# Designed miniproteins, single chains, continued (3), part 40

Each design is a single chain, and the fold is of that chain. pLDDT is the mean over its residues in the fold that is shown.

## One batch from the design tools (miniprotein)

Design m9379
Fold by ESMFold2-Fast:
Structure m9379 (fold): chain A 81 residues (1-81)
Amino acid sequence: EKEELKKKAAELDNEIDKNKYVPSEETLKELDEANKLKENGDYESAIKLMEETAEKYKDNEADKTFATLAAVQIKLEKLES
Protein backbone atom coordinates (compact mmCIF):
# COMPACT_ATOMS: atom_id res chain seq x y z
CA GLU A 1 0.00 0.00 0.00
CA LYS A 2 1.49 3.35 -1.12
CA GLU A 3 0.06 5.33 1.80
CA GLU A 4 1.49 2.84 4.30
CA LEU A 5 4.95 2.94 2.66
CA LYS A 6 4.87 6.76 2.59
CA LYS A 7 4.08 6.88 6.32
CA LYS A 8 6.84 4.36 7.11
CA ALA A 9 9.38 6.36 5.07
CA ALA A 10 8.45 9.56 6.95
CA GLU A 11 8.75 7.78 10.30
CA LEU A 12 12.20 6.35 9.46
CA ASP A 13 13.41 9.69 8.08
CA ASN A 14 12.25 11.39 11.30
CA GLU A 15 14.18 8.85 13.42
CA ILE A 16 17.35 9.43 11.39
CA ASP A 17 17.00 13.20 11.82
CA LYS A 18 16.23 13.06 15.56
CA ASN A 19 19.08 10.64 16.33
CA LYS A 20 21.49 12.14 13.73
CA TYR A 21 22.21 8.66 12.39
CA VAL A 22 25.12 8.21 9.99
CA PRO A 23 25.41 5.01 7.93
CA SER A 24 28.61 2.95 8.08
CA GLU A 25 31.00 2.76 5.13
CA GLU A 26 29.82 -0.81 4.44
CA THR A 27 26.16 0.25 4.42
CA LEU A 28 27.01 3.14 2.06
CA LYS A 29 28.59 0.66 -0.37
CA GLU A 30 25.45 -1.50 -0.29
CA LEU A 31 23.30 1.62 -0.84
CA ASP A 32 25.45 2.43 -3.90
CA GLU A 33 24.97 -1.14 -5.19
CA ALA A 34 21.19 -0.88 -4.73
CA ASN A 35 21.21 2.42 -6.67
CA LYS A 36 23.07 0.74 -9.56
CA LEU A 37 20.49 -2.07 -9.62
CA LYS A 38 17.69 0.52 -9.62
CA GLU A 39 19.35 2.45 -12.49
CA ASN A 40 19.39 -0.80 -14.49
CA GLY A 41 15.64 -1.16 -13.83
CA ASP A 42 16.10 -4.03 -11.37
CA TYR A 43 13.93 -2.62 -8.59
CA GLU A 44 13.20 -6.06 -7.09
CA SER A 45 16.89 -6.92 -6.64
CA ALA A 46 17.57 -3.43 -5.23
CA ILE A 47 14.73 -3.81 -2.69
CA LYS A 48 15.89 -7.31 -1.72
CA LEU A 49 19.49 -6.13 -1.24
CA MET A 50 18.33 -3.32 1.09
CA GLU A 51 16.04 -5.66 3.05
CA GLU A 52 18.90 -8.17 3.42
CA THR A 53 21.21 -5.33 4.49
CA ALA A 54 18.72 -4.24 7.17
CA GLU A 55 18.53 -7.84 8.46
CA LYS A 56 22.34 -8.22 8.33
CA TYR A 57 22.83 -5.06 10.41
CA LYS A 58 19.79 -5.52 12.67
CA ASP A 59 21.98 -4.97 15.76
CA ASN A 60 23.14 -1.57 14.43
CA GLU A 61 20.19 0.83 14.60
CA ALA A 62 21.72 3.46 12.29
CA ASP A 63 22.62 0.99 9.51
CA LYS A 64 19.33 -0.91 9.88
CA THR A 65 17.30 2.31 9.69
CA PHE A 66 19.12 3.61 6.59
CA ALA A 67 18.78 0.25 4.78
CA THR A 68 15.09 -0.05 5.72
CA LEU A 69 14.39 3.52 4.56
CA ALA A 70 16.17 2.82 1.24
CA ALA A 71 14.07 -0.32 0.72
CA VAL A 72 10.84 1.62 1.38
CA GLN A 73 11.90 4.47 -0.93
CA ILE A 74 12.77 2.06 -3.76
CA LYS A 75 9.38 0.32 -3.29
CA LEU A 76 7.68 3.72 -3.64
CA GLU A 77 9.69 4.51 -6.80
CA LYS A 78 8.74 1.12 -8.29
CA LEU A 79 5.05 1.92 -7.70
CA GLU A 80 5.52 5.26 -9.53
CA SER A 81 7.19 3.54 -12.50
Scores: mean pLDDT 83

Design m9380
Fold by ESMFold2-Fast:
Structure m9380 (fold): chain A 77 residues (1-77)
Amino acid sequence: SMAILEKVLARLREAVALAVDEGRFDEARALLDATEAELAELLKRLNGSLFTPAQLQELQDAVAAARATIDAAEAAA
């Protein structure tokens, strides 16, 4: 679902902004972990049929990029 893809990407952007712009690393990690857990639950319930392989790769890359960005921002603080 495009709407679910957009929602997940928006939450990942919010998590990154909490870390990079506001230095709220604990809140950023909590939001990232909650988003990842919600995505995992959706994939389990819907047998992965919500997303194309390309969309799944985009989501996995976006989660990894968000985590790396938060980790780098915290290390630099």
Scores: mean pLDDT 81

Design m9381
Fold by ESMFold2-Fast:
Structure m9381 (fold): chain A 85 residues (1-85)
Amino acid sequence: SHELQLAKEMMRALAELTELRLEAHRATRDDPEKQRRVDRLIEEAAREVRRLVDEAGRNRWSAEELRRRIDEVVRRTEEEIRRVV
């Protein structure tokens, strides 16, 4: 169903954000302030992903359109994390 396709895109994005968090934590192991900044960036990105999924459901976006928008959020988050690390 359409709802399952949107849920799959959300789960995929949240898994990618989790991997980014773990990788950044490894790079900042001895810097708890940087780890907290990474956690905030990931939390903001996860919130935006959920917002996009809700909007996609309300406005009947295609799964492909939702994926493109989510991929942009993940990409920007990865770039911001690289600046913290």
Scores: mean pLDDT 89

Design m9382
Fold by ESMFold2-Fast:
Structure m9382 (fold): chain A 73 residues (1-73)
Amino acid sequence: SAAAERKEQRKLVLQAVGEAIRGIGYELDGDLDKAIESYEKAIALLESLPVQTEQDQRFIELLRKRKEELRKK
């Protein structure tokens, strides 16, 4: 049902946000490899969404761009 899909989508987005926050924490600690790993986990969760909104796609793009910037350091 649409309600069950919305509930699952919210759960996955919350998990992805949690991984992104962990990634930011690792960046602040200077642990770039763990930051990249956390961003990759966030991307995977967002890519598993039943329906991707424009906001979800922008979030994926932001995380991918941040991951690539960290790889240059």
Scores: mean pLDDT 86

Design m9383
Fold by ESMFold2-Fast:
Structure m9383 (fold): chain A 69 residues (1-69)
Amino acid sequence: AEEEIKRLLLEAAELVREGRLAEASEKVRQAKQIAKDAGLSEEQIEKIYEEAGIDPEEFTRLGVRVATE
């Protein structure tokens, strides 16, 4: 679960760099769904974001959905 979530977040970051914000948002949404299904806490999810190098504030500014949509 953690490895898959991290991979999806890294893919989302790459899509943001390419300007593909809608697809990046979908990858973030998929990662969050997997985290919920795996029973991860909010703190564990935030740790995965940090390990993947994802800045939620930057994603929000670019109009990409994160965490709770």
Scores: mean pLDDT 68

Design m9384
Fold by ESMFold2-Fast:
Structure m9384 (fold): chain A 76 residues (1-76)
Amino acid sequence: IEEAIEHLKKAAETAVKDPKGYEAARYASEAYIAALNEDIKEAIEYAEKALRAAEEAGNKEAAEYLRKAIEELKAS
């Protein structure tokens, strides 16, 4: 779960740099908060929404961090 939290944090930081990335940043932040509260199901749902937003924005780096976070959350 600590690895998932780190990847969600990096995804949010990367998304904030993109003017189109506000939705990805918002959803990644929600996923990060849910993961800190050990709400794994909610963290996965927000991370998946963040991934779609990052892909639509063309932010490949944020998308890669989000894919890693989702896999780590599902393994929890």
Scores: mean pLDDT 79

Design m9385
Fold by ESMFold2-Fast:
Structure m9385 (fold): chain A 61 residues (1-61)
Amino acid sequence: MTPASSPLAVAIGEEIARNPGATLEEAAERAAKRLGVSKETAIKTAEKLTGVPPSAVARSA
């Protein structure tokens, strides 16, 4: 797997690892807020990083 070199992707990965109970969308939003980027961009980056869409989480709930 190719490592993401984007600071946003790194921040998302760190938030996921640090907060085991957090949802992917929450981790993405935290990273976006830290870096001053849009939540939309962060969610798109998180989808590429994990390979799962946020809609999959809603189906599990």
Scores: mean pLDDT 68

Design m9386
Fold by ESMFold2-Fast:
Structure m9386 (fold): chain A 69 residues (1-69)
Amino acid sequence: SEKEEEERQKKLLEEAERERDEMLREDLERLRRGEKVDGIQLPADEYVEALLAVSSPENQARIRAVVAA
């Protein structure tokens, strides 16, 4: 049914968002430990500020939620 397909698509989107949030969290934890992360040349706090500066308001809210969690 159309409703089942919409619910499946929503679940897949939520799963993809969760994976993205977990990856960002892991990258930040690695940077805070002084580890090198591919594509990131800044300390954790400066990397967060740089991401916020180039991100949309929607993505800024998501990034702040990940950092606060």
Scores: mean pLDDT 75

Design m9387
Fold by ESMFold2-Fast:
Structure m9387 (fold): chain A 84 residues (1-84)
Amino acid sequence: SVEELKEKALQHIRRAIDALKEGNVEEAIKHVQEALELLDKLPESSAVRIAKEHLQKAIEYLKEGKVDEAIEHLDRAGAAVASL
């Protein structure tokens, strides 16, 4: 269901943030990718598009070593998913 996909995406976003706080960038990227895959199963909406954009930006910042900027985008992605 939409609700189950939403809840799982939120869990992966939270786990990504937790992994970053522990210095585990590779684990964080894995969780962000899992959230993106879950959102791809939802019907297109502005909130889904915004969430996916922020998750993609988080991966870009993590590849650059910009952890604080990545967390900012993960928080914004989580807010967008929570609005579903």
Scores: mean pLDDT 91

Design m9388
Fold by ESMFold2-Fast:
Structure m9388 (fold): chain A 75 residues (1-75)
Amino acid sequence: SADDELASLEHDRFLELAREVLEEHKDDPERVRRVTELVVRGAQLTADFFAGRVSLEEFLERMRELRRELERVRS
């Protein structure tokens, strides 16, 4: 479905951002740990969406929150 494709695309974009932050800060174990935690949370959220546990609206809002946290880790 279009909703499933959108959710997959949003998760992929989040993982691309996480890869950038890891590359920029690979020698910072604290940031690496924080990015890893956010990646796990993003994967769990995506799994919950595909299991029907969260709506698309809730998924997109929580993904925006995770992206904001990831951008804070970058800074």
Scores: mean pLDDT 90

Design m9389
Fold by ESMFold2-Fast:
Structure m9389 (fold): chain A 66 residues (1-66)
Amino acid sequence: PSIEELLEAAAKKLGISTEEAEEVISRFLQLAVDLALGEPKLSPEEAAELLEKANALFAAIDEVAA
């Protein structure tokens, strides 16, 4: 399966759009880059919310990929 197929299946499982799932991944990657550079862009609360969404998406991807 392609990344697009896994993302679509995971998004459907979570009841969100594929576009929303792609946005979560993009924001998560940006957070990872910012943390690697030592630059805090998000508040702890914003980062926690994004991580929660990313964890839910990755868990759904793992389930549809298994």
Scores: mean pLDDT 79

Design m9390
Fold by ESMFold2-Fast:
Structure m9390 (fold): chain A 68 residues (1-68)
Amino acid sequence: MTPEEVGELGQRLLLEYGAPEVAAEAARHEMSRTPSVEEAIEAAQRAAEDLLGEEKGREVREALLAAL
């Protein structure tokens, strides 16, 4: 998996969990700009925590790790 692929999957998960479209798109760009998959997953977790709360942040992290 690449940072770009983490961004695509992360955006999809954020949208499925009810994040606004514009926020999910911005989060995708942040994930895609990271230098590693590990940092992309960390960015995805932070975005999910900020938008949807700590529990959804953990769920997004676990889903991305399972997709590796």
Scores: mean pLDDT 86

Design m9391
Fold by ESMFold2-Fast:
Structure m9391 (fold): chain A 100 residues (1-100)
Amino acid sequence: HMTIGEIAKEFFEVYEKIKDRPLKRRVLPEAPEGATFDEAVRLVEQEIARDPEVQALTPLERLKLFYERVIELLRANGVPEEDLEKFQELADKLLEIYEK
């Protein structure tokens, strides 16, 4: 069983491997052309932060929505399933801990 710090570290390590990769042509309409994964993820964060309906959610529900949208973005842009599975596992572990 991993601590929150250990899970966060692994999540960051997986993210660091992909953050600077350019998105494929199938990007979110809001993402600029030629955007990296890091830039697209920041756009998702900004969209969530500005949505008053999302802001009405609990912190845990907002975090879950953020991870779901990031994983969908990565999948749509051709990130290998191995990396997506690892990212999902770590996100689920973080959510379990915060749900407690």
Scores: mean pLDDT 65

Design m9392
Fold by ESMFold2-Fast:
Structure m9392 (fold): chain A 72 residues (1-72)
Amino acid sequence: MDELVARAKAAKATLNKSSFINIVATDLYIAGILTDDQLREILQLVADNDFDGVAALFRAAGADDIADLILS
């Protein structure tokens, strides 16, 4: 998780919010933290500009540090 959080912080510093979320969601999916259904839901929430919903889903998956980065 710490490695994924560090990557998320770097992505947030250089990318727009949608690109940042896409990278971290993909990293969590590859790590087996997100299911296919959760990844699909995150991509839909990003398309809807529902960043509170994205953060809530990351919290539900146990990625609280990443959720905090989305909302900060």
Scores: mean pLDDT 79

Design m9393
Fold by ESMFold2-Fast:
Structure m9393 (fold): chain A 88 residues (1-88)
Amino acid sequence: MSPLEENRRKVDVLEAVVKQLEKWIEKYNLPEEDRKEFQELIDKARKLVDEARALIDAGAPTEEVQKVVDEASKVVKEAIEKFRKLLS
């Protein structure tokens, strides 16, 4: 698969995960401090996903797109780990 197709797929997956995390904030009554921190991580992930999609649509270099996708992946992973600890 081409790097462009791989990045498009990764962005689609990250978008789906961010939507799921947004639903989890609405569904679960988290402590206020944890909810705020979790919301900040989701907001950051959303901005990075939107940035990656805009770069792909603009025909930006694959390397630049991968950098933003990797950053979005790290933020999403941090949000998932934060949520996992809150449910433990």
Scores: mean pLDDT 82

Design m9394
Fold by ESMFold2-Fast:
Structure m9394 (fold): chain A 85 residues (1-85)
Amino acid sequence: MEEEVAAEAIARLQRTLDGAKGLIEAGKKYPEKLDDIIQGALDIVEFARDEALELADKYPSTRERLKAAADQAIDEVKKLAEEAK
């Protein structure tokens, strides 16, 4: 049960990260909006991280795994944001 919760939360983080990457790539077509789009992409991944950490609090056996996945997703989106400039 808790392994399924962790797996689904990690899958949601990955889907959100993939969506954020797509937003940043699409944003390159609108240079005047790129900074706003990058901030929006960062915000949605941070929200997904917060949801994963909330699940980690509810299911203690998932804490380290969800925290590691959340930290990785934030690191990856920040790198994508930096590279888009």
Scores: mean pLDDT 82

Design m9395
Fold by ESMFold2-Fast:
Structure m9395 (fold): chain A 95 residues (1-95)
Amino acid sequence: MEERERKIREAKEVLQQGIQTAQQILAQLQAGKAPQPELDYVQQAIAELQALLDELERLAEEGKATEEELEEYIARAQQIQQDVLDRFLRIGLGL
C-alpha cells in the first residue's frame, strides 16, 4: 500500500523530469539548427511522456494503478528519456 503510493509518486516524478529534460534538449537542438527528424523525434517523445502522465493520473484516480502497471510506466519513461539522451549524445551536442 505505502509502496504503491511511492511508486505512483516516483512514476509521476520520472515522467515530469523526462518531459523537462526533453524540452531542454529540444531547445538546444533548435538553437543548434539540428535536422528536422531530430526535432520531430524529441517532440514526439515529449508527447508520449505527457500521454503516459495523463494515463497514470487517470489510473490512479480510478484505483486501477497496479504495481506492475506503475513499473511499466516508469520503465517506458526511462526508456524514452534514455533514447532522447543517446540521440543527443550521438549528434555531438553533449558529452
Scores: mean pLDDT 79

Design m9396
Fold by ESMFold2-Fast:
Structure m9396 (fold): chain A 93 residues (1-93)
Amino acid sequence: DELRADLAAAKENLEKAIEALKNGDTRSAAIHATAALLHLISASLVASEEEMPKIEEAIELALKGIKALDNGDVEKAIEYLEKAVELLEEILE
């Protein structure tokens, strides 16, 4: 299932971004957060109407995380990316 593969890849990249931020590697975090966003957008193209609201919320949280990172707010970036992971865990259960 392409949808589940994209959501799993998004989750993995968000987890890598969070780990990078906790280690002070903001460049690696930005790369992984952006990769996660691209996988979420790909998932949104094939998602059902029932799946779409949670995927849209995950996209919004990933974008907020990336914006916080661009502003140098590492703590806020981690919070947004962790919330995105929690949403993806609910979908993937």
Scores: mean pLDDT 89

Design m9397
Fold by ESMFold2-Fast:
Structure m9397 (fold): chain A 60 residues (1-60)
Amino acid sequence: MTQEEAVKVVAAKILLIGLELDGATPEEIRAFGDDVAASLKDPEAAEEVRRLATEIAERV
């Protein structure tokens, strides 16, 4: 993973938690996670973002 991709993953995690706290819908949370994951070149990093988005979406 590049430094740029690592920053994107950390930012995505913070923003996903922010969406949960702001009362975003499960669909909005998943869409955001999918959009960020699609921008990542590392498949493992992309999967981590998608997994977290799914976990948050399931609990809102």
Scores: mean pLDDT 81

Design m9398
Fold by ESMFold2-Fast:
Structure m9398 (fold): chain A 65 residues (1-65)
Amino acid sequence: MEKNKKIVEIRNKIEKKTGHVLMVFISDNEIIVTSVSKSPEAQKAAEELAKELAKEIPEYKVITG
């Protein structure tokens, strides 16, 4: 429960900062971050979210999809 709450809080923070809608998928030991838009700015927002998640929950492998 705590991990999911932290993921939602970080996602909301990055979405508010960048203005892009971001999606987070969790499977076993992997987290996939993607943006709804395929623009370069939206992809940078997904990369920023992935970096923040990797710092806060290092037990998961974080990738951008």
Scores: mean pLDDT 79

Design m9399
Fold by ESMFold2-Fast:
Structure m9399 (fold): chain A 68 residues (1-68)
Amino acid sequence: NRGLKILDLDGDGKITPEEIAQVAADVGFVPGMSPAEFLRRAAAHKGVTLSDEEIEQAINEIGDYLAE
């Protein structure tokens, strides 16, 4: 879960709303930005390149964490 690890700021394997908010602030997230674009910017901010496949996997896993 390379894309998921980019959002996991403390490395505990859990994604919190606070971690997502911090990454969004760091990359200049704007309303209407796609989850894929957000993840690409977050990865670039951390010096990581994600493949389209890794982005899709991360979106699916984040969707599971956000679906409540």
Scores: mean pLDDT 69

Design m9400
Fold by ESMFold2-Fast:
Structure m9400 (fold): chain A 75 residues (1-75)
Amino acid sequence: PVAVDEISLKTRKILEKVQEVKKKDPDNQELQEEVLIKSLLEEKGVSEEEIKKMSEEEKKKVLEEWDEEVKKHAE
């Protein structure tokens, strides 16, 4: 049994939000990525105001960190 902690709970919440958007709007990849980025940054304590100010490079970094985190937990 893997240790179930706050990280696992947070990851599940993020995935649920993205999955809901994907089910409602499967063609809207941009919206799906936006919801994912917002959820990830909110978990890091970044405000919505700061998220709006973030550059494409910062958003890309968040997505790359998410991919690494998913890989770490899956493998």
Scores: mean pLDDT 69

Design m9401
Fold by ESMFold2-Fast:
Structure m9401 (fold): chain A 81 residues (1-81)
Amino acid sequence: SMMDELFEKIGEVVEKTIRETPGISVDTLVAVGNAYQQGVEERNPELLIERLEEIAAQLSGAAKAAVERIVAEVKRLVEES
């Protein structure tokens, strides 16, 4: 389905951004992974964006920038869907 393709692309963005950002804490990785899983289960990319923005608000530095970059890319993918 188009929703499954959207979340597959989102998953690739998440994985790439994490790979390109060394030093992200395990707690942040778990939080991002949980947000992604909830978005997939609810079939709701807007919920994923909201959860990622909540996570970014609690972060600083490179980790914050990485999660904000994921948010920007997810928003772009949603608009292109």
Scores: mean pLDDT 88

Design m9402
Fold by ESMFold2-Fast:
Structure m9402 (fold): chain A 80 residues (1-80)
Amino acid sequence: EAAALEAELREALIRARTAEEVREVVEEAVARALELAARETGETWAPEELAADRAPVLETIAAMTPAQIAELAARLAAQA
């Protein structure tokens, strides 16, 4: 569930001590969010389509500050 992912992401961000750790936490959260979205819609996603959707999101997140990432997570939870 998106709300559970948001809470987990926030806790992991608090524990992260380096920008690299923050990025890894966000990357894992995005992968899990995409997997949950595919499961909820009942869609069978092609691997190339999932990779294409994931790549631009990861690029956007890599450019974000930790505060912007936390705000994004809060917005995702509001839509769940």
Scores: mean pLDDT 58

Design m9403
Fold by ESMFold2-Fast:
Structure m9403 (fold): chain A 90 residues (1-90)
Amino acid sequence: LSDKIDEILKKLSETIDKLLKKGDIKAAVEAAEKAAEEMKKLALELGLPEEMAEKLGEMVYMQGLQYIYLQSKDEEFKKKVEELLSSMKK
């Protein structure tokens, strides 16, 4: 499972890098959403509980957003990500 998570995260970071080079922050966020859904489906196929699959999907999505945040120069996007991260910590 860990190796599969690492593969999804690596592919996501590479996709984000390509999209951010084009200035397409929206597409980068959509890539993070797709990776999160892929992780959730993989976890369910491996027989993990639904709650754990949801948490793994959230983890992948949050890591994607944090990566976009670190690579992006868009201050408005950074504020939105910080607000989302704060709301999800509960």
Scores: mean pLDDT 77

Design m9404
Fold by ESMFold2-Fast:
Structure m9404 (fold): chain A 104 residues (1-104)
Amino acid sequence: SLDDILERDRDSLIEAGDINHKKSLDYVKQGDIRKSAVLNTSSSLLYGAAGDNDKAHQSTLDVLTQLVDEGFTDEVRTWSESILSQNPNSKVAQAALEKVDEAE
């Protein structure tokens, strides 16, 4: 049925998002912030396309948390402040700043 096809397509988008999310975290551990950001953007878009905005937000926060844990506090602060200047209600950016403040 069409519903079965749409469900399968959503599952495929989530699986692709999970692969890119894992690669994003691996690049954080390697210190490759640019590749991590590209893969996180891809992962977030894939989760969003699947209709899972909560997973998109949580995966981004997981990457930002790992960046803080690896010592990239200045980069996370700069990103979070930039996002909050455009969207003051960004819970992801607020949570990321809290993690930076806890690490400093």
Scores: mean pLDDT 86

Design m9405
Fold by ESMFold2-Fast:
Structure m9405 (fold): chain A 63 residues (1-63)
Amino acid sequence: SKVEELRREGILLEASGGVYLIGSAASRLDPSSKELAEKYEELSREYFEKGEELFREAEELEE
């Protein structure tokens, strides 16, 4: 169903956000990677926001 597809996509986006967040934290350990750490932090935020939007859309479709 569309609801199941949206939830699956949301889970994958949240997982991707988590990976980027870990990448940001790891990059912050090296001062030469500051810009990379900032990019990963931005990407993690974007993926978390996209995942949340898909979960919200799935919930609306169940009503």
Scores: mean pLDDT 84

Design m9406
Fold by ESMFold2-Fast:
Structure m9406 (fold): chain A 57 residues (1-57)
Amino acid sequence: MLSEAAREKALEAAKTDVGILTGIRLKNPDASEEELRERAVEEARRFLEAVERAIAK
């Protein structure tokens, strides 16, 4: 199980992670910087949910 603090840190890191932002930009070349950050947080959230489900099995 992921701690709440670990989840918050992962979501915050996603906003500034060059690799994540570059990946999202390549898929969404016309997206604004704000949209890139929002998408990065959403993708990180989905990833954390998948990890939590895998751990719970």
Scores: mean pLDDT 71

Design m9407
Fold by ESMFold2-Fast:
Structure m9407 (fold): chain A 84 residues (1-84)
Amino acid sequence: MLSKDETIEEIRKLILKAVEEDTIQARKEAINRILELVKNYTLGQALSLLSEAADKAVREGADPEKVERVTLQLKIELLYLQNK
């Protein structure tokens, strides 16, 4: 079980890797791993962690447009899981 700060850092690393590799497969792998990291959080908490991690990735020089694509897909997947 990771702390909140450790979870944010792991999400940031996964977003950055997906953006750097810029392939459908890399994005899919990162998304699946991030969903696993946040599975025990509420939707609101998971979205907050994701937004904080994405903000950190952009501040470290990641392409904001590519980060937004990854985070939008994650938000859609999180909303889909909530309806189950």
Scores: mean pLDDT 80

Design m9408
Fold by ESMFold2-Fast:
Parts: sequence; C-alpha cells; structure tokens
Structure m9408 (fold): chain A 72 residues (1-72)
Amino acid sequence: MQAQAERYQRLVDMAEKMIEAAKKYAENVIKQHPELAESYKKTAENIISDYEKAKKTAEERLQQLQAQLDAA
C-alpha cells in the first residue's frame, strides 16, 4: 500500500516540476522573442495541460490510498 502511494506521490511531484519548468521556459522565451509569444503560450499550455491531467489522475489514486490508510 505505502509503496503505491509513494509511486503516485512521485508522479505528482514530477508533474509539478514539469509544469513549473514549462511555465518558466515559456516566460523566458516570450521575453526574448515576443513575436513568438502566441506560439510558445499554446505550446506551453499543451504541455501544462498534459501534465495537469496526469497529476490529477495520480492525485485521485493517492487520495484513495491515503483514505484507506487513514481508515485503518
């Protein structure tokens, strides 16, 4: 049980890091290349959306496992 919770927690942590990295990358590129701002915003939004979806799935699994541990 705990090993699975740790796996899902790591997936959440990784997704958060990737979302943060994508946001910072997009901000830096937009500052250097404002003419590409729209394109980079859409690319970053797609990457962020994919990782947010993965994070939500992992969080739901983690919450289910934590609820079982709290009930025990």
Scores: mean pLDDT 78

Design m9409
Fold by ESMFold2-Fast:
Structure m9409 (fold): chain A 64 residues (1-64)
Amino acid sequence: SSSQRQAQGLLRQAQDLIRQGRGDDAVQYAQQARRLGAPRSQIDRLGRSARRLGQDDVSDRILL
């Protein structure tokens, strides 16, 4: 669906933002992806990626 395609795009952008150290932007993109129905497993994976980079606060905010 259109929403699923948008959610996937937002998650890819959030991953890029985490790699760039743009944590606040990554959280906003992740929250929008969640609202569009992104699977819990994909949100969890994104949060774990942030934690691996030492961005614990960003990880917590992505995971709620």
Scores: mean pLDDT 87

Design m9410
Fold by ESMFold2-Fast:
Structure m9410 (fold): chain A 120 residues (1-120)
Amino acid sequence: SLEELLKKMKEIHNKTIEEVRKAIEQGKSPEEIVDIVAKGFEEILKLAVDYLKSLGNYELTKEFAEKGLEIVNEALEKIREVLTDPSLSKEEQIERVEKIINDAFNKISELVKELYEKAK
């Protein structure tokens, strides 16, 4: 179901936020932190793609994959910029990175809902 998909996506999202917070607090490299975010979104996109494929609509699945990847790539670029800004404290980096991840997750979730409605 769409509800179960969105629940699983949210669980991965929450785990990614916790892992990112810990990584920043531990002073991990920008590359390691970006990799954590990229892996989390890769798992979310895979779940959504697999779900949309199960509905039998190839065109909507392709649209989701293309737009979802664009959202993720834009978020990863913004996160890299935040993590390489020497003027920001660790606390400010955490706040800004979490906002970027949340904004991207919300866009992906709304995209899944929109494309699911078109598949009805």
Scores: mean pLDDT 90

Design m9411
Fold by ESMFold2-Fast:
Structure m9411 (fold): chain A 66 residues (1-66)
Amino acid sequence: GLSPQELLDKTLEIAEEEIKDKSLLDTLKRVAARSPSPQQALDVLMDVLSVVNPEAYKKIQELLES
Protein backbone atom coordinates (compact mmCIF):
# COMPACT_ATOMS: atom_id res chain seq x y z
CA GLY A 1 0.00 0.00 0.00
CA LEU A 2 0.92 3.65 -0.30
CA SER A 3 2.42 5.55 2.64
CA PRO A 4 0.49 8.56 4.06
CA GLN A 5 2.92 10.89 2.27
CA GLU A 6 2.42 9.08 -1.07
CA LEU A 7 -1.37 9.21 -0.56
CA LEU A 8 -1.14 12.95 0.17
CA ASP A 9 0.88 13.48 -3.03
CA LYS A 10 -1.69 11.50 -5.08
CA THR A 11 -4.56 13.38 -3.42
CA LEU A 12 -3.02 16.73 -4.40
CA GLU A 13 -2.46 15.49 -7.99
CA ILE A 14 -6.15 14.55 -8.29
CA ALA A 15 -7.20 17.86 -6.67
CA GLU A 16 -5.07 19.78 -9.23
CA GLU A 17 -6.88 17.97 -12.08
CA GLU A 18 -10.42 18.23 -10.67
CA ILE A 19 -10.38 21.64 -8.93
CA LYS A 20 -10.16 24.49 -11.46
CA ASP A 21 -10.24 27.22 -8.77
CA LYS A 22 -6.54 27.97 -8.23
CA SER A 23 -7.25 30.08 -5.11
CA LEU A 24 -9.08 27.16 -3.48
CA LEU A 25 -6.29 24.75 -4.47
CA ASP A 26 -3.65 27.09 -3.02
CA THR A 27 -5.64 27.33 0.24
CA LEU A 28 -5.89 23.52 0.46
CA LYS A 29 -2.12 23.21 -0.06
CA ARG A 30 -1.46 25.78 2.70
CA VAL A 31 -3.80 23.99 5.13
CA ALA A 32 -2.09 20.67 4.33
CA ALA A 33 1.37 22.25 4.85
CA ARG A 34 0.30 23.52 8.31
CA SER A 35 -0.89 20.05 9.39
CA PRO A 36 1.39 18.28 11.91
CA SER A 37 1.34 15.03 9.91
CA PRO A 38 0.57 13.77 6.37
CA GLN A 39 -2.34 11.79 7.84
CA GLN A 40 -3.93 14.95 9.30
CA ALA A 41 -3.34 16.78 6.01
CA LEU A 42 -5.16 13.93 4.21
CA ASP A 43 -8.07 14.14 6.67
CA VAL A 44 -8.51 17.88 6.04
CA LEU A 45 -8.22 17.53 2.25
CA MET A 46 -10.71 14.64 2.19
CA ASP A 47 -13.24 16.60 4.28
CA VAL A 48 -13.02 19.60 1.91
CA LEU A 49 -13.14 17.45 -1.25
CA SER A 50 -16.21 15.53 0.00
CA VAL A 51 -18.11 18.86 -0.02
CA VAL A 52 -16.49 20.73 -2.93
CA ASN A 53 -15.87 17.83 -5.37
CA PRO A 54 -17.53 14.51 -4.45
CA GLU A 55 -16.23 12.88 -7.67
CA ALA A 56 -12.58 13.52 -6.73
CA TYR A 57 -13.35 12.36 -3.17
CA LYS A 58 -14.69 9.06 -4.56
CA LYS A 59 -11.55 8.49 -6.69
CA ILE A 60 -9.29 9.10 -3.68
CA GLN A 61 -11.36 6.76 -1.47
CA GLU A 62 -10.82 4.01 -4.06
CA LEU A 63 -7.04 4.59 -3.78
CA LEU A 64 -7.26 4.30 0.04
CA GLU A 65 -9.07 0.93 -0.27
CA SER A 66 -6.57 -0.53 -2.75
Scores: mean pLDDT 77

Design m9412
Fold by ESMFold2-Fast:
Structure m9412 (fold): chain A 92 residues (1-92)
Amino acid sequence: MEVRLTLYGPSGEPAREFPPLSRLEDVRRAIREAIEAARAQGWDVVSIRATAPSREMALAVAEEIRRVAAELGWRVEVAISGTDVYAVFRLP
């Protein structure tokens, strides 16, 4: 089952839509790539929206978001609404 992931820039505009992601490993890679690309652009704020196929998958995606943020040294705020996950990453 597929997770849809969208990256938003500092102004809140869609910057990148990822192809549908079938595995948590692919989701984790996409989130890491998004944060690294944003840092390369000089962004200090990055927003991500993920739409998951189930509530269980949404919770798993939220956990992967928090894990990637911790690994890369970014602060993250995560909100879950049904199967939708919203995250805002900020440099300290």
Scores: mean pLDDT 81

Design m9413
Fold by ESMFold2-Fast:
Structure m9413 (fold): chain A 89 residues (1-89)
Amino acid sequence: SAATEARAAEVVERGEALARAARELADQGYKNPKAAEVAERAERTAERLREAARRVQDDPSSVDEGEREVREGEGELIRAHIELEAIKR
């Protein structure tokens, strides 16, 4: 349906955008030895979000799973950002 196609397109776009943000956070974290664990978690979040976006792009019937993974990845990225900012202080 048009509604499912729109949802799938949004999951792909948001998933890829969040994966890029998570990768950028990981790269920043790797520059600070105190943030190594945060960087590694952000890198794993980026890979999971990229894979979720790819699965929905290849199979739009996976949209419900993709939406859940995007929400979880966004929460993980917010937490990682807060932790990295705390370490920088």
Scores: mean pLDDT 88

Design m9414
Fold by ESMFold2-Fast:
Structure m9414 (fold): chain A 85 residues (1-85)
Amino acid sequence: SLRDKLTPEMQEILDRGEREVRRLVSQGDLDGARRVLGETLIRLHDEFMRRVGKSKTVEEALQIGDGYTAALRLLDQLAEEAEAS
C-alpha cells in the first residue's frame, strides 16, 4: 500500500488534509478544498526536507524520498476525488 511507505508525520499531514478536503467538498467549498490541497502539499514538502536534512546515509534519504513520492500520489488521488465531486 502507498500509505505503508509514508513516515508517521507524513501520514498525519495527509490524514488531516484528507479530512479537511472532504469536509469542504461536502459543503460545496471547492475553492477551500483547493487551498487545503495546496497547504497539504507545502506541509508534506517541509516534512520531507526536514527528514532528509536529518538523514545520515544516502539509503535513508532515498527511503524518505520513496515515502514522499507515495504521499504525493495519495494527494493527487485526493485532488482527483475533489474535482469529481
Scores: mean pLDDT 88

